# Designed miniproteins, single chains: the designs that were tried, part 31

Each design is a single chain, and the fold is of that chain. pLDDT is the mean over its residues in the fold that is shown.

## One batch from the design tools (miniprotein)

Design m1062
Fold by ESMFold2-Fast:
Structure m1062 (fold): chain A 93 residues (1-93)
Amino acid sequence: MAEEYKKKIEELRKELEREVDRAAQAVWHGDDAAYEEHLKRMEEIVKEVQKIADEAPEEYRGELQKEADRMKEIYERSKAGLDRLRAQVAAAR
């Protein structure tokens, strides 16, 4: 069953959500260095999820690739939201 791999991906998704929150906090504090560090960690999480999908047994690869695609979509949308937040916070100072 692919459930063990899905559980690992779900833990990585929770880690991604924590990094998004930390990046947002860095934006509110004007900490550009922290913001870039958290974006880098988000990219590393997405790469780890893709690695899990790539290294999985062939029978589960298609299902896990869908999870990897969802993580990439969450990352792209979160990054766009953070970039928008950063612009809005800068304009409000």
Scores: mean pLDDT 84

Design m1063
Fold by ESMFold2-Fast:
Structure m1063 (fold): chain A 130 residues (1-130)
Amino acid sequence: AEELITLLSKAAEELRRAAELAEEAVRRLPASDKDSRRVLSGLAADSRRGARLLDNAASSLRQGNIDMARQYMDKAEEIRKRLEELKREVLKAAEKTTDPEVRELLRQAAELVERAIELIRQASEKLREL
């Protein structure tokens, strides 16, 4: 259980960092870039929601409530699928931007989301063994 709790906490931290970078990128984008702003706002919102679900799953495991942890992980899995789609759109936005600082923020946000997706996958596999 401790290893699984560590994976969940690490995934939540990566998602919170991705949300912060996406929010910083939105502040640097022109107000006229509505499509990129919408995608990044979506990434930030889903990343924050995912982090909360992972924190709740970890808390449930600390309390010995495996069934509740599974329910939170099922919801986190739906967010993971949305994050995979949003990651692709964020990388497309990075290719289109002429601002090198925004490009770097977008690349870093996508990398953190990818790391979180892999940690969620590993956590889901370990939770199935319980």
Scores: mean pLDDT 86

Design m1064
Fold by ESMFold2-Fast:
Structure m1064 (fold): chain A 75 residues (1-75)
Amino acid sequence: GPVRLVYEAAEEFLGVEAGIGAQLRLIGEILELELEGKELTPEQVAAMIAAIEAGKAAGDAQAGLDGALAILRAA
């Protein structure tokens, strides 16, 4: 599903050594959204992935996650 794609992008980007707490926070926010019965649009999923990829390109995992979480919270 869409939330799984965002999770997979974040997990691949952060890796085991980089910010397990940040990964768990992102997973928690995604699960909370799912439990509330909300669904992300394909456009929101693409924007979250783009935010993570932009953070990865900049070497700033936190900025990528913050961008993705901002989109998730706007949903």
Scores: mean pLDDT 65

Design m1065
Fold by ESMFold2-Fast:
Structure m1065 (fold): chain A 70 residues (1-70)
Amino acid sequence: MYPELSEREKELLEIQREGFELEKAGAPKEKIIELAAKVYLLEQGKELLEQIAKETGVSVEEITKAAKKL
Protein backbone atom coordinates (compact mmCIF):
# COMPACT_ATOMS: atom_id res chain seq x y z
CA MET A 1 0.00 0.00 0.00
CA TYR A 2 1.58 3.22 -1.20
CA PRO A 3 -0.17 6.56 -1.81
CA GLU A 4 -0.03 8.05 -5.30
CA LEU A 5 2.61 10.66 -6.06
CA SER A 6 1.62 14.27 -5.47
CA GLU A 7 1.48 16.73 -8.38
CA ARG A 8 4.76 18.27 -7.19
CA GLU A 9 6.47 14.88 -7.09
CA LYS A 10 5.21 14.10 -10.60
CA GLU A 11 6.53 17.46 -11.86
CA LEU A 12 9.94 16.80 -10.27
CA LEU A 13 10.17 13.38 -11.92
CA GLU A 14 9.23 14.80 -15.33
CA ILE A 15 11.81 17.61 -15.06
CA GLN A 16 14.46 15.06 -14.05
CA ARG A 17 13.60 12.86 -17.03
CA GLU A 18 13.74 15.87 -19.37
CA GLY A 19 17.20 16.70 -18.03
CA PHE A 20 18.52 13.22 -18.75
CA GLU A 21 16.91 13.18 -22.21
CA LEU A 22 18.48 16.55 -23.07
CA GLU A 23 21.89 15.20 -22.04
CA LYS A 24 21.43 12.09 -24.20
CA ALA A 25 20.34 14.26 -27.14
CA GLY A 26 23.51 16.36 -26.85
CA ALA A 27 21.74 19.50 -25.69
CA PRO A 28 23.84 22.42 -24.38
CA LYS A 29 25.01 21.95 -20.79
CA GLU A 30 23.38 25.29 -19.92
CA LYS A 31 19.88 23.87 -20.58
CA ILE A 32 20.60 20.87 -18.36
CA ILE A 33 21.79 23.17 -15.56
CA GLU A 34 18.63 25.29 -15.92
CA LEU A 35 16.34 22.25 -15.56
CA ALA A 36 18.31 21.09 -12.51
CA ALA A 37 17.96 24.60 -11.02
CA LYS A 38 14.16 24.38 -11.45
CA VAL A 39 14.16 21.06 -9.58
CA TYR A 40 16.15 22.68 -6.78
CA LEU A 41 13.67 25.57 -6.52
CA LEU A 42 10.69 23.18 -6.33
CA GLU A 43 12.08 20.68 -3.80
CA GLN A 44 15.38 22.09 -2.47
CA GLY A 45 16.49 18.49 -1.90
CA LYS A 46 20.26 18.04 -1.60
CA GLU A 47 20.05 14.32 -2.43
CA LEU A 48 18.17 15.02 -5.66
CA LEU A 49 20.70 17.73 -6.58
CA GLU A 50 23.61 15.34 -6.00
CA GLN A 51 21.92 12.68 -8.17
CA ILE A 52 21.32 15.14 -11.02
CA ALA A 53 24.87 16.51 -10.75
CA LYS A 54 26.30 12.99 -10.93
CA GLU A 55 24.14 11.97 -13.91
CA THR A 56 24.59 15.21 -15.89
CA GLY A 57 28.22 15.90 -15.00
CA VAL A 58 27.49 19.43 -13.71
CA SER A 59 28.34 20.51 -10.18
CA VAL A 60 25.80 21.17 -7.42
CA GLU A 61 27.25 24.69 -7.17
CA GLU A 62 26.49 25.38 -10.85
CA ILE A 63 22.89 24.24 -10.31
CA THR A 64 22.40 26.45 -7.23
CA LYS A 65 23.96 29.46 -9.00
CA ALA A 66 21.55 28.97 -11.92
CA ALA A 67 18.63 28.76 -9.47
CA LYS A 68 19.63 32.13 -7.96
CA LYS A 69 19.52 33.68 -11.46
CA LEU A 70 15.95 32.43 -12.01
Scores: mean pLDDT 67

Design m1066
Fold by ESMFold2-Fast:
Structure m1066 (fold): chain A 72 residues (1-72)
Amino acid sequence: ESSVASDEIRAAAKEITDEVGVDLGTAITVIQSLVDTGYSVEEAKEIAIRWVRERGEQATLDRAGALLRASL
């Protein structure tokens, strides 16, 4: 019933919010999309921070969503 993965995603999302200033809901969505694509929570956090810094928040969301759709 309790999901360790959900707690890890929430914690990673909070770190992204603190690091790059994105909305918490946005950070959760990006991490979840990357994890669902096959990345670990740690890898997803590192990728998300880098993408936000290089491309901005909206481009990062679009990229994460595209990867998730390609894996479905």
Scores: mean pLDDT 77

Design m1067
Fold by ESMFold2-Fast:
Order: C-alpha cells, then structure tokens, then sequence
Structure m1067 (fold): chain A 80 residues (1-80)
C-alpha cells in the first residue's frame, strides 16, 4: 500500500513540468499517508524513498520538499 502510493507519486513527479506541481504532488502524498494512519517512521521512510526517486529523475523541487518533510518527521520522533 505505502509502496504503491510512493510509486504513483514518483510517476506523477516525473511527468510534472513545474516546481510547484512537484511540491504539490509531494504534499498530496504526505496528506494521503496521514489519512491512511501510516506511522511517522513509515512516512519518513516513504518520503526519503520518494526524495531519492525524484532526485534520480532530475526533479529537485520534489526531492528537496520530500527530504524536508522526512527531516521534520525525524525531529518529531526524536522529541516524542
């Protein structure tokens, strides 16, 4: 389930033409994972994987956005 959501997001990012479209796809995935009740640790892993896939596709805005969200989740997990 999580892997399928990440794969669909990566496909959408590869097709995205603007930095804003890339960022929106990452945010849509983040909210979808939250609604599905995915744990913060699994969300962080999914976002890091998405960041790596986006970077390989040359989609830096998506890669950076996904990494920032993953880093934010790491900070929350460290404080909890």
Amino acid sequence: MVDELVERAAEAIAAAKTDEEQRQIVLDLFYALQRAGVSPGDMRRALRRLSDLARKAGKDAAAETAQLLADGLEGELARA
Scores: mean pLDDT 82

Design m1068
Fold by ESMFold2-Fast:
Structure m1068 (fold): chain A 59 residues (1-59)
Amino acid sequence: MIDDLTFSAETIKRQGERLGNQEAVELAQKSLEYLKQGNVQQAQQYLQQAARLVHQAQQ
């Protein structure tokens, strides 16, 4: 689970960088920080926010 979330957060961070969406990059970074702390719930919340911004920007 944590490894899957880490991969997803890293992927969303790269997509945010490609789109120039700094807010999405920062949210993905926070998700990765919470995963390092073992706080999966907070990590999921930040990852969902980052993913939403990336998906909106790709519209």
Scores: mean pLDDT 80

Design m1069
Fold by ESMFold2-Fast:
Structure m1069 (fold): chain A 94 residues (1-94)
Amino acid sequence: MTEEEREKLKEELAKEAGIEKAELDAMNDKEFLVAVMRAVAAKNPNPEIRALELEAVDGQVKFAENRDDEAARAALQEEMRPKAEELERLLAEL
C-alpha cells in the first residue's frame, strides 16, 4: 500500500467508522488493518453477523495487546472460539 492510498483510506475510515484521524495516524500497520476490517464488518446489513464480526476484530486487537500474557491470550482464544463457530453457522445459512 502506498502512503497516498493509506491516507485516503484513513479519511474514509474517519468518515464512515467514526474513528478520529489522530487515532488512525497513531496506528501501526497491524492496527490499521484491524481498523479496516472493523469498518468492513460494520457495513454488514445483517445485525447478528455484524455484531459477531466486530467482536472477532476486537478479539484480535486484545490478543495483540496481551502478547506477553500467555494466560490472558489463552482465555481470549477460548472466549472467541464459540463466537467464531456461531459466525460460520450464520454465514452458512445465507
Scores: mean pLDDT 73

Design m1070
Fold by ESMFold2-Fast:
Structure m1070 (fold): chain A 70 residues (1-70)
Amino acid sequence: SVEQRFNALLPKMSKEEALEAVGLLAEQALYEIGIITSTDPEKINEYKKKLEESRARLQALVDEQEARLA
């Protein structure tokens, strides 16, 4: 999983990279909470879209970092 890959990379990341990744994980958690707690279908769809975007950005960051450390 992306979370497992991130956790393995965290000790090898720069402070700036770690802060960006933590920020992405924090926003993902907020979007997941929004999906679970919201009763508005339009808001749920908005959170799902933002969650997918945030996950894609984290995936790209993890992929870039793994490539750099290989």
Scores: mean pLDDT 81

Design m1071
Fold by ESMFold2-Fast:
Structure m1071 (fold): chain A 92 residues (1-92)
Amino acid sequence: MEEEVAERIRELLEQIRPALLRQQEAAAANRPLDAAEQAEAAALAPLVKELSELVNKNLSSKLVQEVVIEFAQEVFGEKPEDVRKELEEAKK
């Protein structure tokens, strides 16, 4: 049902993933982002906006929720339960 939206969300997440992973590695190493890493993050701002709008409009979709939960777990080490609770609250 929401397969096309879920696929677009996956595409957006995969496009921003390398920058987010570099940011996580920098944070774990307690180092600031260099100029190239900062420029990469800034260039992704339109994609992040599109991602946020698609996710917020489709929070009722279990498929969309699962895609977001999986990404948050992989990139940020978020617990799936915590992400799921946040998404359920955002639906209200």
Scores: mean pLDDT 77

Design m1072
Fold by ESMFold2-Fast:
Structure m1072 (fold): chain A 72 residues (1-72)
Amino acid sequence: KLYRLEDLVPLAERLLREHPEVLEKLGEGTTAQLLAQLLFHAGDRNRDGLVSEAELREALAQLGVHLSDAEL
């Protein structure tokens, strides 16, 4: 599965609600839009405007978050 930046915003909103450790890593005031941009920038290594599921998992792991296939 491939993700565009806008596809990551709902995921980022869920992460900030369900994974408070993300705020501890990135700081208070981190918005879903900012988190989505950070995940997209970390994952879009090919500069094609898309992030693969594997690249997204790797970016999330750096924040201490591990999601199941059903959560992506």
Scores: mean pLDDT 74

Design m1073
Fold by ESMFold2-Fast:
Structure m1073 (fold): chain A 90 residues (1-90)
Amino acid sequence: MELSAEEKAQIARIAAEVQALDELRRELVMARAAHGLLAGLRSGDPVLGIRQAIANAEAALATEAADEELRAETARLRAENEAAERELLA
C-alpha cells in the first residue's frame, strides 16, 4: 500500500497551497479531500481513498464558483462525510 514519490510531492504542494487560501476555500478543499478518502475507506481500499483525496483537492484548488455555491457544496459534503464516518466507526 505505497504512495509514489510524485503523489507525496503532490500532497505537500496541495498542503502549502491550502494554507494560502481563504477560510471558505480551505473548508471546500478539506471537505472534498475527506469525501474521497472516506469513499476509498468504505470500499476497503485506503490507497485508492488517498489518491481520490489528492485528485479532489487538486480539483477544488482549481474551482472558480460563487461563494453561495461553494458554501452549499461544502455543507453537503460535510454532511455526507459525517454519515460515512459514522458507518466506518460502527
Scores: mean pLDDT 79

Design m1074
Fold by ESMFold2-Fast:
Structure m1074 (fold): chain A 68 residues (1-68)
Amino acid sequence: GAAALAELEARLQALEQKIKQLVDKARELEAKAKETGSQTDKEQAAKLLEEANELIARAREEAQALLA
């Protein structure tokens, strides 16, 4: 019903915001690594992108469950 749809929309919005934050932070770290040559910052950027991918995979599983 409408309540379930509203809950799903709220969850998707929160997920999109979280993914955006992770990607934005990764881009900041990549830019810093480019300027400083920091391997640590480059590795941290990669980890943040992995976290974003984990969230996307979880959202995909949730969507698949709703369609089953």
Scores: mean pLDDT 81

Design m1075
Fold by ESMFold2-Fast:
Structure m1075 (fold): chain A 92 residues (1-92)
Amino acid sequence: SMNARLAEEAEAALREAERRGFAPEILERLRELAELARRGAPLEEILEAAAAWQAAAMRAYPEDFGGASDEEIAAWVAAFRAKLAERLAALA
């Protein structure tokens, strides 16, 4: 199922982030995303959690994202959320 796959991918991402010593904010958002997917939360909640994870990653490591402004981060996160929603709809 879509939720089982999302939970597995989020858990794999969390394990990788922990191995690499990523910022606590990223780990917390990935745990939240994995838990929402595991319990079969509404799609909107999963999308919001995924968007929050992406935003946290961009803010924690600005050098890896070319020093993006808050406005650029917001635009990128909105695009990421829309693209994820489209991909998940195609799997339904």
Scores: mean pLDDT 79

Design m1076
Fold by ESMFold2-Fast:
Structure m1076 (fold): chain A 77 residues (1-77)
Amino acid sequence: MSEWQVLAEQTDSAGNTLRLEAAVEGDESVFRLVAENPETGERFALSPDVRAKKGETVTLTGTSLSGEQVTFTATAP
């Protein structure tokens, strides 16, 4: 597996950072949504990991630490 790469980043109303991260594993990519509290550095998984083959589109949804619903859409690299 390659290193986790940040594909997209948002900040919620409470200042928590939300990231769509992906890692390449052979002919697939693994996607995850994580939240990070900027004050503590704590990281929280917002959704299950999703696998997609190259060129497939994935949509991940989660609820941020402030209760905001977030959605990210990405194409697997």
Scores: mean pLDDT 75

Design m1077
Fold by ESMFold2-Fast:
Structure m1077 (fold): chain A 55 residues (1-55)
Amino acid sequence: KEWTPESLARFLSVSRSFATKLLNGVREGLSNQQIAERLGMDEGSTRRLLESLGL
């Protein structure tokens, strides 16, 4: 139920920096669009990703 940058990076097969940016954005209460901008993704893909992670 708790994602760390390491566990999330492994689960998604992404870089640790990507996982860290995602988790920090969620922790800071950023919008899906703001998180998307940090990750270099579109808002729709970011929303789908967050939903799949239970975030």
Scores: mean pLDDT 81

Design m1078
Fold by ESMFold2-Fast:
Structure m1078 (fold): chain A 80 residues (1-80)
Amino acid sequence: MISEEEKTYVELYFEKNNDQEAIEFIKKYGKRKAVEKLLEEGKLTPEDIAEIARSVEGPDFAEKAKRAVEALINELKKKK
């Protein structure tokens, strides 16, 4: 639960912006897999996550969320 909270910023960002494509991916593949697919396809950027984190928690959380997303992108690149 808690160890996976950083991934939820991606989901919250797309829900807040009413992105229909992201909602369809969440529905089809499950929340965690949908987030990973969007990051892998480059439809979501660390900058997008930094923006939502800043608006919700403030600027200190923007860098933390950005680094979490960058780490996830690196994991996705290794899965071959």
Scores: mean pLDDT 60

Design m1079
Fold by ESMFold2-Fast:
Structure m1079 (fold): chain A 79 residues (1-79)
Amino acid sequence: MKEKLKEAIEYFRKAIEAIEAGDYETAVRNLEKGLKLLGASDTDVKAAADIVRQALEEGDKEFALSIARAVLKTAEDKL
């Protein structure tokens, strides 16, 4: 369990770094991988990915970062 949680945290960190770098495809992909490792359903993973993708397409980088940071904090709190 903790090993998967640590791996998920690394994916969320990569997603945040990718958002900051403007690499939105890499950001969404890493977010999806992290959420799947935490046992999120395919429906929840898709919903989160769609929200972040929409925010990034609209240029709302701060909203996308807030979601990625919230997910990271939730994962860290479970460690």
Scores: mean pLDDT 82

Design m1080
Fold by ESMFold2-Fast:
Structure m1080 (fold): chain A 69 residues (1-69)
Amino acid sequence: MMDQNARIAVDSVIEAFEKLGLLDAAARLREAQATMDPAAVLKLVADLLKEYYKQYGFLPQVVVISKVQ
C-alpha cells in the first residue's frame, strides 16, 4: 500500500498533467499507481517531470496541502 503522502503527491502530479492536457502521462501514472511498487511510481513521476522540464523549461505547478503536525 502506498504511503498517504506519496499518494497525495502522485495525485497532485496527475491533476497537474490533466490540467495541462497531458492526458497520456496522467493515465500512465494512474495505471502505475494501481499496478506498480511505490518506488517505481515515484521514479516514473520523476522521469515525467524531467521530460516536462526539458520540453517547457520550467516545472509544472504542483500544489500539495501539507498536514500540520
Scores: mean pLDDT 68

Design m1081
Fold by ESMFold2-Fast:
Structure m1081 (fold): chain A 88 residues (1-88)
Amino acid sequence: SELEELVAEAEKKLPEMVAELEKAGVDRELVEKYLPEARKLLEAGLSSEELDEIVEELRKKDEKEALAFAAALGIVRAEEAIEKGKKA
């Protein structure tokens, strides 16, 4: 089913994202700092386009902070997709 495929894809993407974060040298503390903010923005119903605009504006100020924020958004999205799939 589509739901089972989404859960499987999200579960696969989470380890890949973590591995990419390690390889890129992304600051884990910065990612943890942005996780609550990423969750709030996603709960507020911001579109992927609106979230991408926030990341780009942050990138203009600090590329490492932008990378950490983008990573936090991706992690939260993957976690929500997995949880939603398991509840259905």
Scores: mean pLDDT 72

Design m1082
Fold by ESMFold2-Fast:
Structure m1082 (fold): chain A 61 residues (1-61)
Amino acid sequence: MTLTPEQIQQLKATPYYASFKKVDPNETGVVDAALQGFFSEFDKDGDGTISDAELAALLAA
């Protein structure tokens, strides 16, 4: 999974940006093992993956 620059910009408006910045300080948006730890906060069904729909729902909240 890779976040688009637009999704990263939307993430900056959320309180979760600080946690994202700790695991991806260069804001590349590439979801590796470190970013999966961050996204576990948003994995509603606990399947170990974050779908684009789940990320979009978080950014829209």
Scores: mean pLDDT 59

Design m1083
Fold by ESMFold2-Fast:
Structure m1083 (fold): chain A 112 residues (1-112)
Amino acid sequence: SDKIKQIEQLIAQKKFSDASNLLKELLKEDPDNIEVISLGLALTALLGGAYPALMLSQLLLQKHPDNAYAWAALGAAYYQLGKLEEARYYVEQALKLDPDNVLAQSILKQIE
């Protein structure tokens, strides 16, 4: 979805209010969309809710191991906790599944 990519770009630019507003609209349209839920957890982690985002992202990854956004959300949570080696591992796994994942690319760039 073009809107999902727009949310990723807003998060990468640290435009968190704009990302949150667009994400709320997409969740109303499809509350079960795993990509949108994963972006919401990444945003939650980056806004200081890293521990609850970590726990929920682990549950999503167990159910959806082939979804790059679930790996990227875990990476965001570890990054916010200062666990940079774990963050690198999870975003590299996201990029292995989807090399064009903007969220994973952005977090990897912030690590080094």
Scores: mean pLDDT 86

Design m1084
Fold by ESMFold2-Fast:
Structure m1084 (fold): chain A 69 residues (1-69)
Amino acid sequence: SPLQDRLAQAQAQLDAQVDTVNQYTQAEQDALKNKADRSVIHDLMFATSTATLNVMTLHVEIRQLQKDL
């Protein structure tokens, strides 16, 4: 069904976004440990926050799709 197909796609996108959050979080921790320039740390914090919001948006979509199935 179209809803089942979208649910599968959304689950795959969620897995990819979780990996992205983990990568940015690790990069941010490494930058802080190495006392990188504040602009670099700020950019990484912003990237992590953006990826985290994408994860939250996908969770909301997945919950709605599951209710409609």
Scores: mean pLDDT 87

Design m1085
Fold by ESMFold2-Fast:
Parts: sequence; C-alpha cells; structure tokens
Structure m1085 (fold): chain A 91 residues (1-91)
Amino acid sequence: MAKNLRTLATPGKWLVTVVVTVDGKEYEGYGVATKLSDTEVEFRGSVVVDGEVHDLSGKLKEVSEGKYKGEGTLTSRDGVSYPVTIELEVS
C-alpha cells in the first residue's frame, strides 16, 4: 500500500466484536474498526462492564493475519477512564 494514497471507497471500515480485558476479566465489546495503516486499526465502540455501558477506544496493531491487539481506554458514563487490553479477530 502506498503511504500517501487514498480511495473514494471507505477504506477498511467494518463492524466488529472485540475482547476487552479489564482487571483480568474478559468482556465482549462491539463497535467499528477503521484502518489506519497496513498494520494498524482504530477501534471505537462500547462494552458493558459490571452492568454499565462504557465507551471503548484504542489503537490496535496486527499481530498475525486478521488478528489485532493493543491497549485502549474504557470510559464510564461518569467520565472515569481505565486502561484496558483490546483484542480483535477479523474472519
């Protein structure tokens, strides 16, 4: 992929389910992954933790074909932010 080229089609944007690890517990999050580069995606979405909906965001790097992992941020309705690990697998 050329580093400075863009297309008119929406490049690498898709609906995904992610695994979020918070304090050693795994949760299922849902949202949108957007391609940033050949090896990086940005995730934005939500996850329910302890019965409350949280905003979830992060930048993930490809660790193998179709599998991405990175650190992100989980933000509660009250604006409290937590560092989390996000894993995404695209079939």
Scores: mean pLDDT 74

Design m1086
Fold by ESMFold2-Fast:
Structure m1086 (fold): chain A 73 residues (1-73)
Amino acid sequence: SDDLRQSLLETSELLRRAAEAARRGDMEKALELAREAGLSPDTLRRLGRMPPDEMADELDRHADWARARADEL
């Protein structure tokens, strides 16, 4: 479905931007973008306890997953 594919692409882009913010040490912006991407409150709390580099790596994994899901549709 086009709507689901578009949502997954938008999610992937938001999560990629969140990872970039985390790598800059902008944890507030990273968590805000991750929230916009639809990550759960539990996931956001877990991410907020990570060092910036680990948060960025996990956000990149989420972005990669969303992109892979979109490419399968």
Scores: mean pLDDT 87

Design m1087
Fold by ESMFold2-Fast:
Structure m1087 (fold): chain A 120 residues (1-120)
Amino acid sequence: SKLLEDFIAGLVKRAKFLADNVPELRKEAIEIMKTGEFKEKVVPMYYALMVFVGNYSKKITAAGLLAALEAGDYMSIEALKLLFLALVLVADPSLEEKVKSHLDDEIFDILKREIDKLNS
């Protein structure tokens, strides 16, 4: 879906901006992914961290994200969690397998393709 691909492309650019410009958020996101534990809070991004932690075990699906986007919900739990997973993968590519475990194959393939474009 072009809607899904365009959304993920924009989300990846936003994730890179956050990883490059908010070092505390980058650090906390990496630590949550490595340990499954929330150790510190970044006040401006606290709600995104809470959404990620509270929904850690729930996989994001292409169908679920697309349905939210078609309904006009660009700040869905799926969208916020995907932003956080994108930030982790941009910040630490060694966590790719952990990030992949939270996504269906379609979302992961789009996300990985868009992140790889940032390195070319």
Scores: mean pLDDT 77

Design m1088
Fold by ESMFold2-Fast:
Structure m1088 (fold): chain A 78 residues (1-78)
Amino acid sequence: DGLVIVGVGVEVPIEKAEEALEAAKKVAEEYKDKIVDYQISVTEISEEKALVSARIVAETEEKAKEVAEAIREAVEKV
């Protein structure tokens, strides 16, 4: 009936920002058949930290949360 949107954000060291963004995109691409759409961005928030943000659009909250958590886990492993 409606679409669900779930957001996730992970702070990473600035030197890991590119690797974390690539990890997040790779996971989102692997899960693309479970979701309707996604957006992933990286924002430098200080000289030492970046924020990797993902917005997942899915048919159900369960699917959106599954993909968001997979992205969080992949980024945290960087």
Scores: mean pLDDT 86

Design m1089
Fold by ESMFold2-Fast:
Structure m1089 (fold): chain A 90 residues (1-90)
Amino acid sequence: TNIEQALQEIKDSLEKVLKDYKEGKLSKEEVKEFIERVIDALEKMLPYLSPEQKKIAEETIKKVKELLEKGEYEEALKTLIEGVQKMIAL
């Protein structure tokens, strides 16, 4: 489905950004802006998700926002990857 493709593309992008960030290729501000764009994309997808996917997305968004406030960008990326993986596996 279009949702499954969108989630896979988000996951692939998150994994690339995590790798680039760990290799020092991205600033903290660039990573923060990327995470904020992913949150916006997930929030815009909420009306089109299954009830189970929507619950995972909402829980993931909440946790990621808390991690961003703490400046824990690597953990925020990992949390997004885990959440998207769970949504794809449904």
Scores: mean pLDDT 89

Design m1090
Fold by ESMFold2-Fast:
Structure m1090 (fold): chain A 66 residues (1-66)
Amino acid sequence: MSPEVREAIESLARETGMTVEQAQTLLDLARRGASDEELRARGVELSGRELTDGQISHLRLLARLV
């Protein structure tokens, strides 16, 4: 993984209270075309917390850049 992608994933993990590995799982789902509903459901499973619309938008942006 590139350093830039790692840094972005680490930032998302800090914002959401997830581990880096959990944030990577969400990014992979976004890259595979998961819906906003799927990302929210998976976010709850991984972090115990629902992702905000802003966090979902950030995942979508990262998925396009990677």
Scores: mean pLDDT 77

Design m1091
Fold by ESMFold2-Fast:
Structure m1091 (fold): chain A 85 residues (1-85)
Amino acid sequence: MDEEAAVQIVLEALPEILALAEAKKYREALKKALEAQGQALILLGRMTEEEAKALVERNIKELEAMPEEELKAQVDYVVAQIRAQ
């Protein structure tokens, strides 16, 4: 099982997600988090590549339609989870 590789993908994405959040690039921060999550789920064998791509694409489209206030709330939640780890 590619658990170690999945953890590494997430850990490598964390500094970029935090930097984007600090720059108030909330949509970009969430897109990066979703891409890392999709790759991790594929490596863990919990999703197929097709399922992970479909999930990421759907979530990205939802982010593009989200108002800035909701994007900020989502990013604040993700940043809090990252900093708690």
Scores: mean pLDDT 76

Design m1092
Fold by ESMFold2-Fast:
Structure m1092 (fold): chain A 78 residues (1-78)
Amino acid sequence: MKLDEEQKERLRELLLEEYPEFAALSEAQQERVLEAVVELANELLADPSVSTEELQQALLETLDREVARARAEEAAAA
């Protein structure tokens, strides 16, 4: 199973509502973070040995890391 475009848009909406640091990013950085998270999700979903807990943990860690990276890049550009 892979995340489709509809699931990607649903994830974007959830992150905009639930993650203030993600919502504060530029649209370009939001898209980049979302692409990285979706790419990891598709990689992990392709591996049947990965549990739901492992998937959730990896996605949350990647989300936090990518948002922090995007914020640091925007701060450095300012």
Scores: mean pLDDT 77

Design m1093
Fold by ESMFold2-Fast:
Structure m1093 (fold): chain A 87 residues (1-87)
Amino acid sequence: MGELAEQAVRLAEEAIELAKKALEEKDQEKRKRLALEAGVQLGLAGIQLAVGKLSGDATEEEIERAERALEEANKLVVEAEKAAGLL
C-alpha cells in the first residue's frame, strides 16, 4: 500500500503552497522563512518517496505520481528561493 508515496505527494503539495506564499510575500524576512519552510517540506517529500521505493510499498503508478508532484514542487521552491535571495 503506497502510504509513503501518498505522504510524499502531500508534503510536495505543502511545499508548493509555501513556495507560492513566499513568491507573493513582500517582506523579505517572511519570504525567506516561507522559502526555507518550503525547502524543508520538499526535502521530507523526497525522503518519503525514497523510502517508499526502497521498501517496495508503492506501485509504479504511485511512484510516477509522487515524482511528478516532487518535480512541480522543486520548480516552485527553486523560484521561491531565488526570490528570497537564497540562490
Scores: mean pLDDT 85

Design m1094
Fold by ESMFold2-Fast:
Structure m1094 (fold): chain A 99 residues (1-99)
Amino acid sequence: SSSQQKQIQQQIEQIQQQMTQISQEFNNLGLEDVDGLQRLLQQVDQIIDQLKKLYENSSEAQQKQIVTQLSAAGILRAAVEFKLMLAKEKEKRKLKELS
C-alpha cells in the first residue's frame, strides 16, 4: 500500500542517516578503542538485519535503494571488523609487555 511504502521510505532514510553517523564515528576511533569498535560492529550488524527485513516488503525502487545500502553496510562492516582485529592484536601485545 501507499502508506506502507511511505513508512518503508522513512525507515530507509533513517538508516542512511545512521550509516553516515557510524562512518563518521569509525573514522574518529583509534586502535586503542576496542570497545568502541565492537559497538560499531554490533550497530552495523543491526542495520544489515533491518535492511534485510525492509527488503521483503519494499517496492522495486526501494529494493534498489536497500541493495545499495546493504553493499555500503557490508563494506563498512568489513572495515570495522579488520580494524577491530588490529586493535585486539595491539592490546594483546601491550598486555604481554606489562607482565
Scores: mean pLDDT 88

Design m1095
Fold by ESMFold2-Fast:
Parts: C-alpha cells; sequence; structure tokens
Structure m1095 (fold): chain A 92 residues (1-92)
C-alpha cells in the first residue's frame, strides 16, 4: 500500500522525521511526504492527485480542515513522536 503524508503548515524536515518513523514500523509500505502552506485549494488538489496516483493521503495539521476523503492527524506539528504514533495507528 502507498501513503502520502501531506503537512499543512508543517516543515519538510519534520515530515521527513515522521515518514522515517513510519517506514521503520512498516518497511514494506511506500511512504512519501510533501508540505503545503496557507493555500487550501492547492492542498485539496494535492489530495486529489495523490488518490489518482494510487496513494492514500494522510493530512497532518494543527487543526481540522474538514476535507472530504482524507484522514486527518491533528496535533502539535513540533511533536514529531506524537504525530508519528498517530500515523502508525492509522496505517496499522
Amino acid sequence: MKYLLIGYNVGVSKLKQIAEKVREEFPDVEVRYTSSYGNEFKLMMMIHEAKKAGYTPILIAGKSLGFKGVTEIIGDPNDVDAIAEKVIEVIK
């Protein structure tokens, strides 16, 4: 299975750390990541494009954005360990 971690106002370095922790738990799962800042239309398009490419999108954000057809992980983006644990629970 393929997952795309989409960070909304989350830095690429933090998303990389989250993705590496997920890959350690699930070595046979393809995990990719990308960031979006302040543009909800671009974020919606990224979710749509990910699904068309065969990825399951997981949105990481500090607050719920209410987007349809995406799993939202809501938390402090600076708490890499807590976010990674929640992503692992969703994939498992």
Scores: mean pLDDT 83

Design m1096
Fold by ESMFold2-Fast:
Structure m1096 (fold): chain A 63 residues (1-63)
Amino acid sequence: SMPVLTQDEIDDLYQKGVASVQHNADDLAEQTGDEALAQQRRDQGLQKLQQIKQKLLDELKKK
């Protein structure tokens, strides 16, 4: 219920997000047999997580 996440909360959220993206990509590869598709989805997910992390860190720097 805080308007801004702490550094530790941002780091924890990012680490959990990375694990989730990795798990979902591995599941997609197993289900489809399409490693290229799974890698693309993983890369897109990681890029979005990095953007979210940076945005949250920028908000933290403001207060």
Scores: mean pLDDT 81

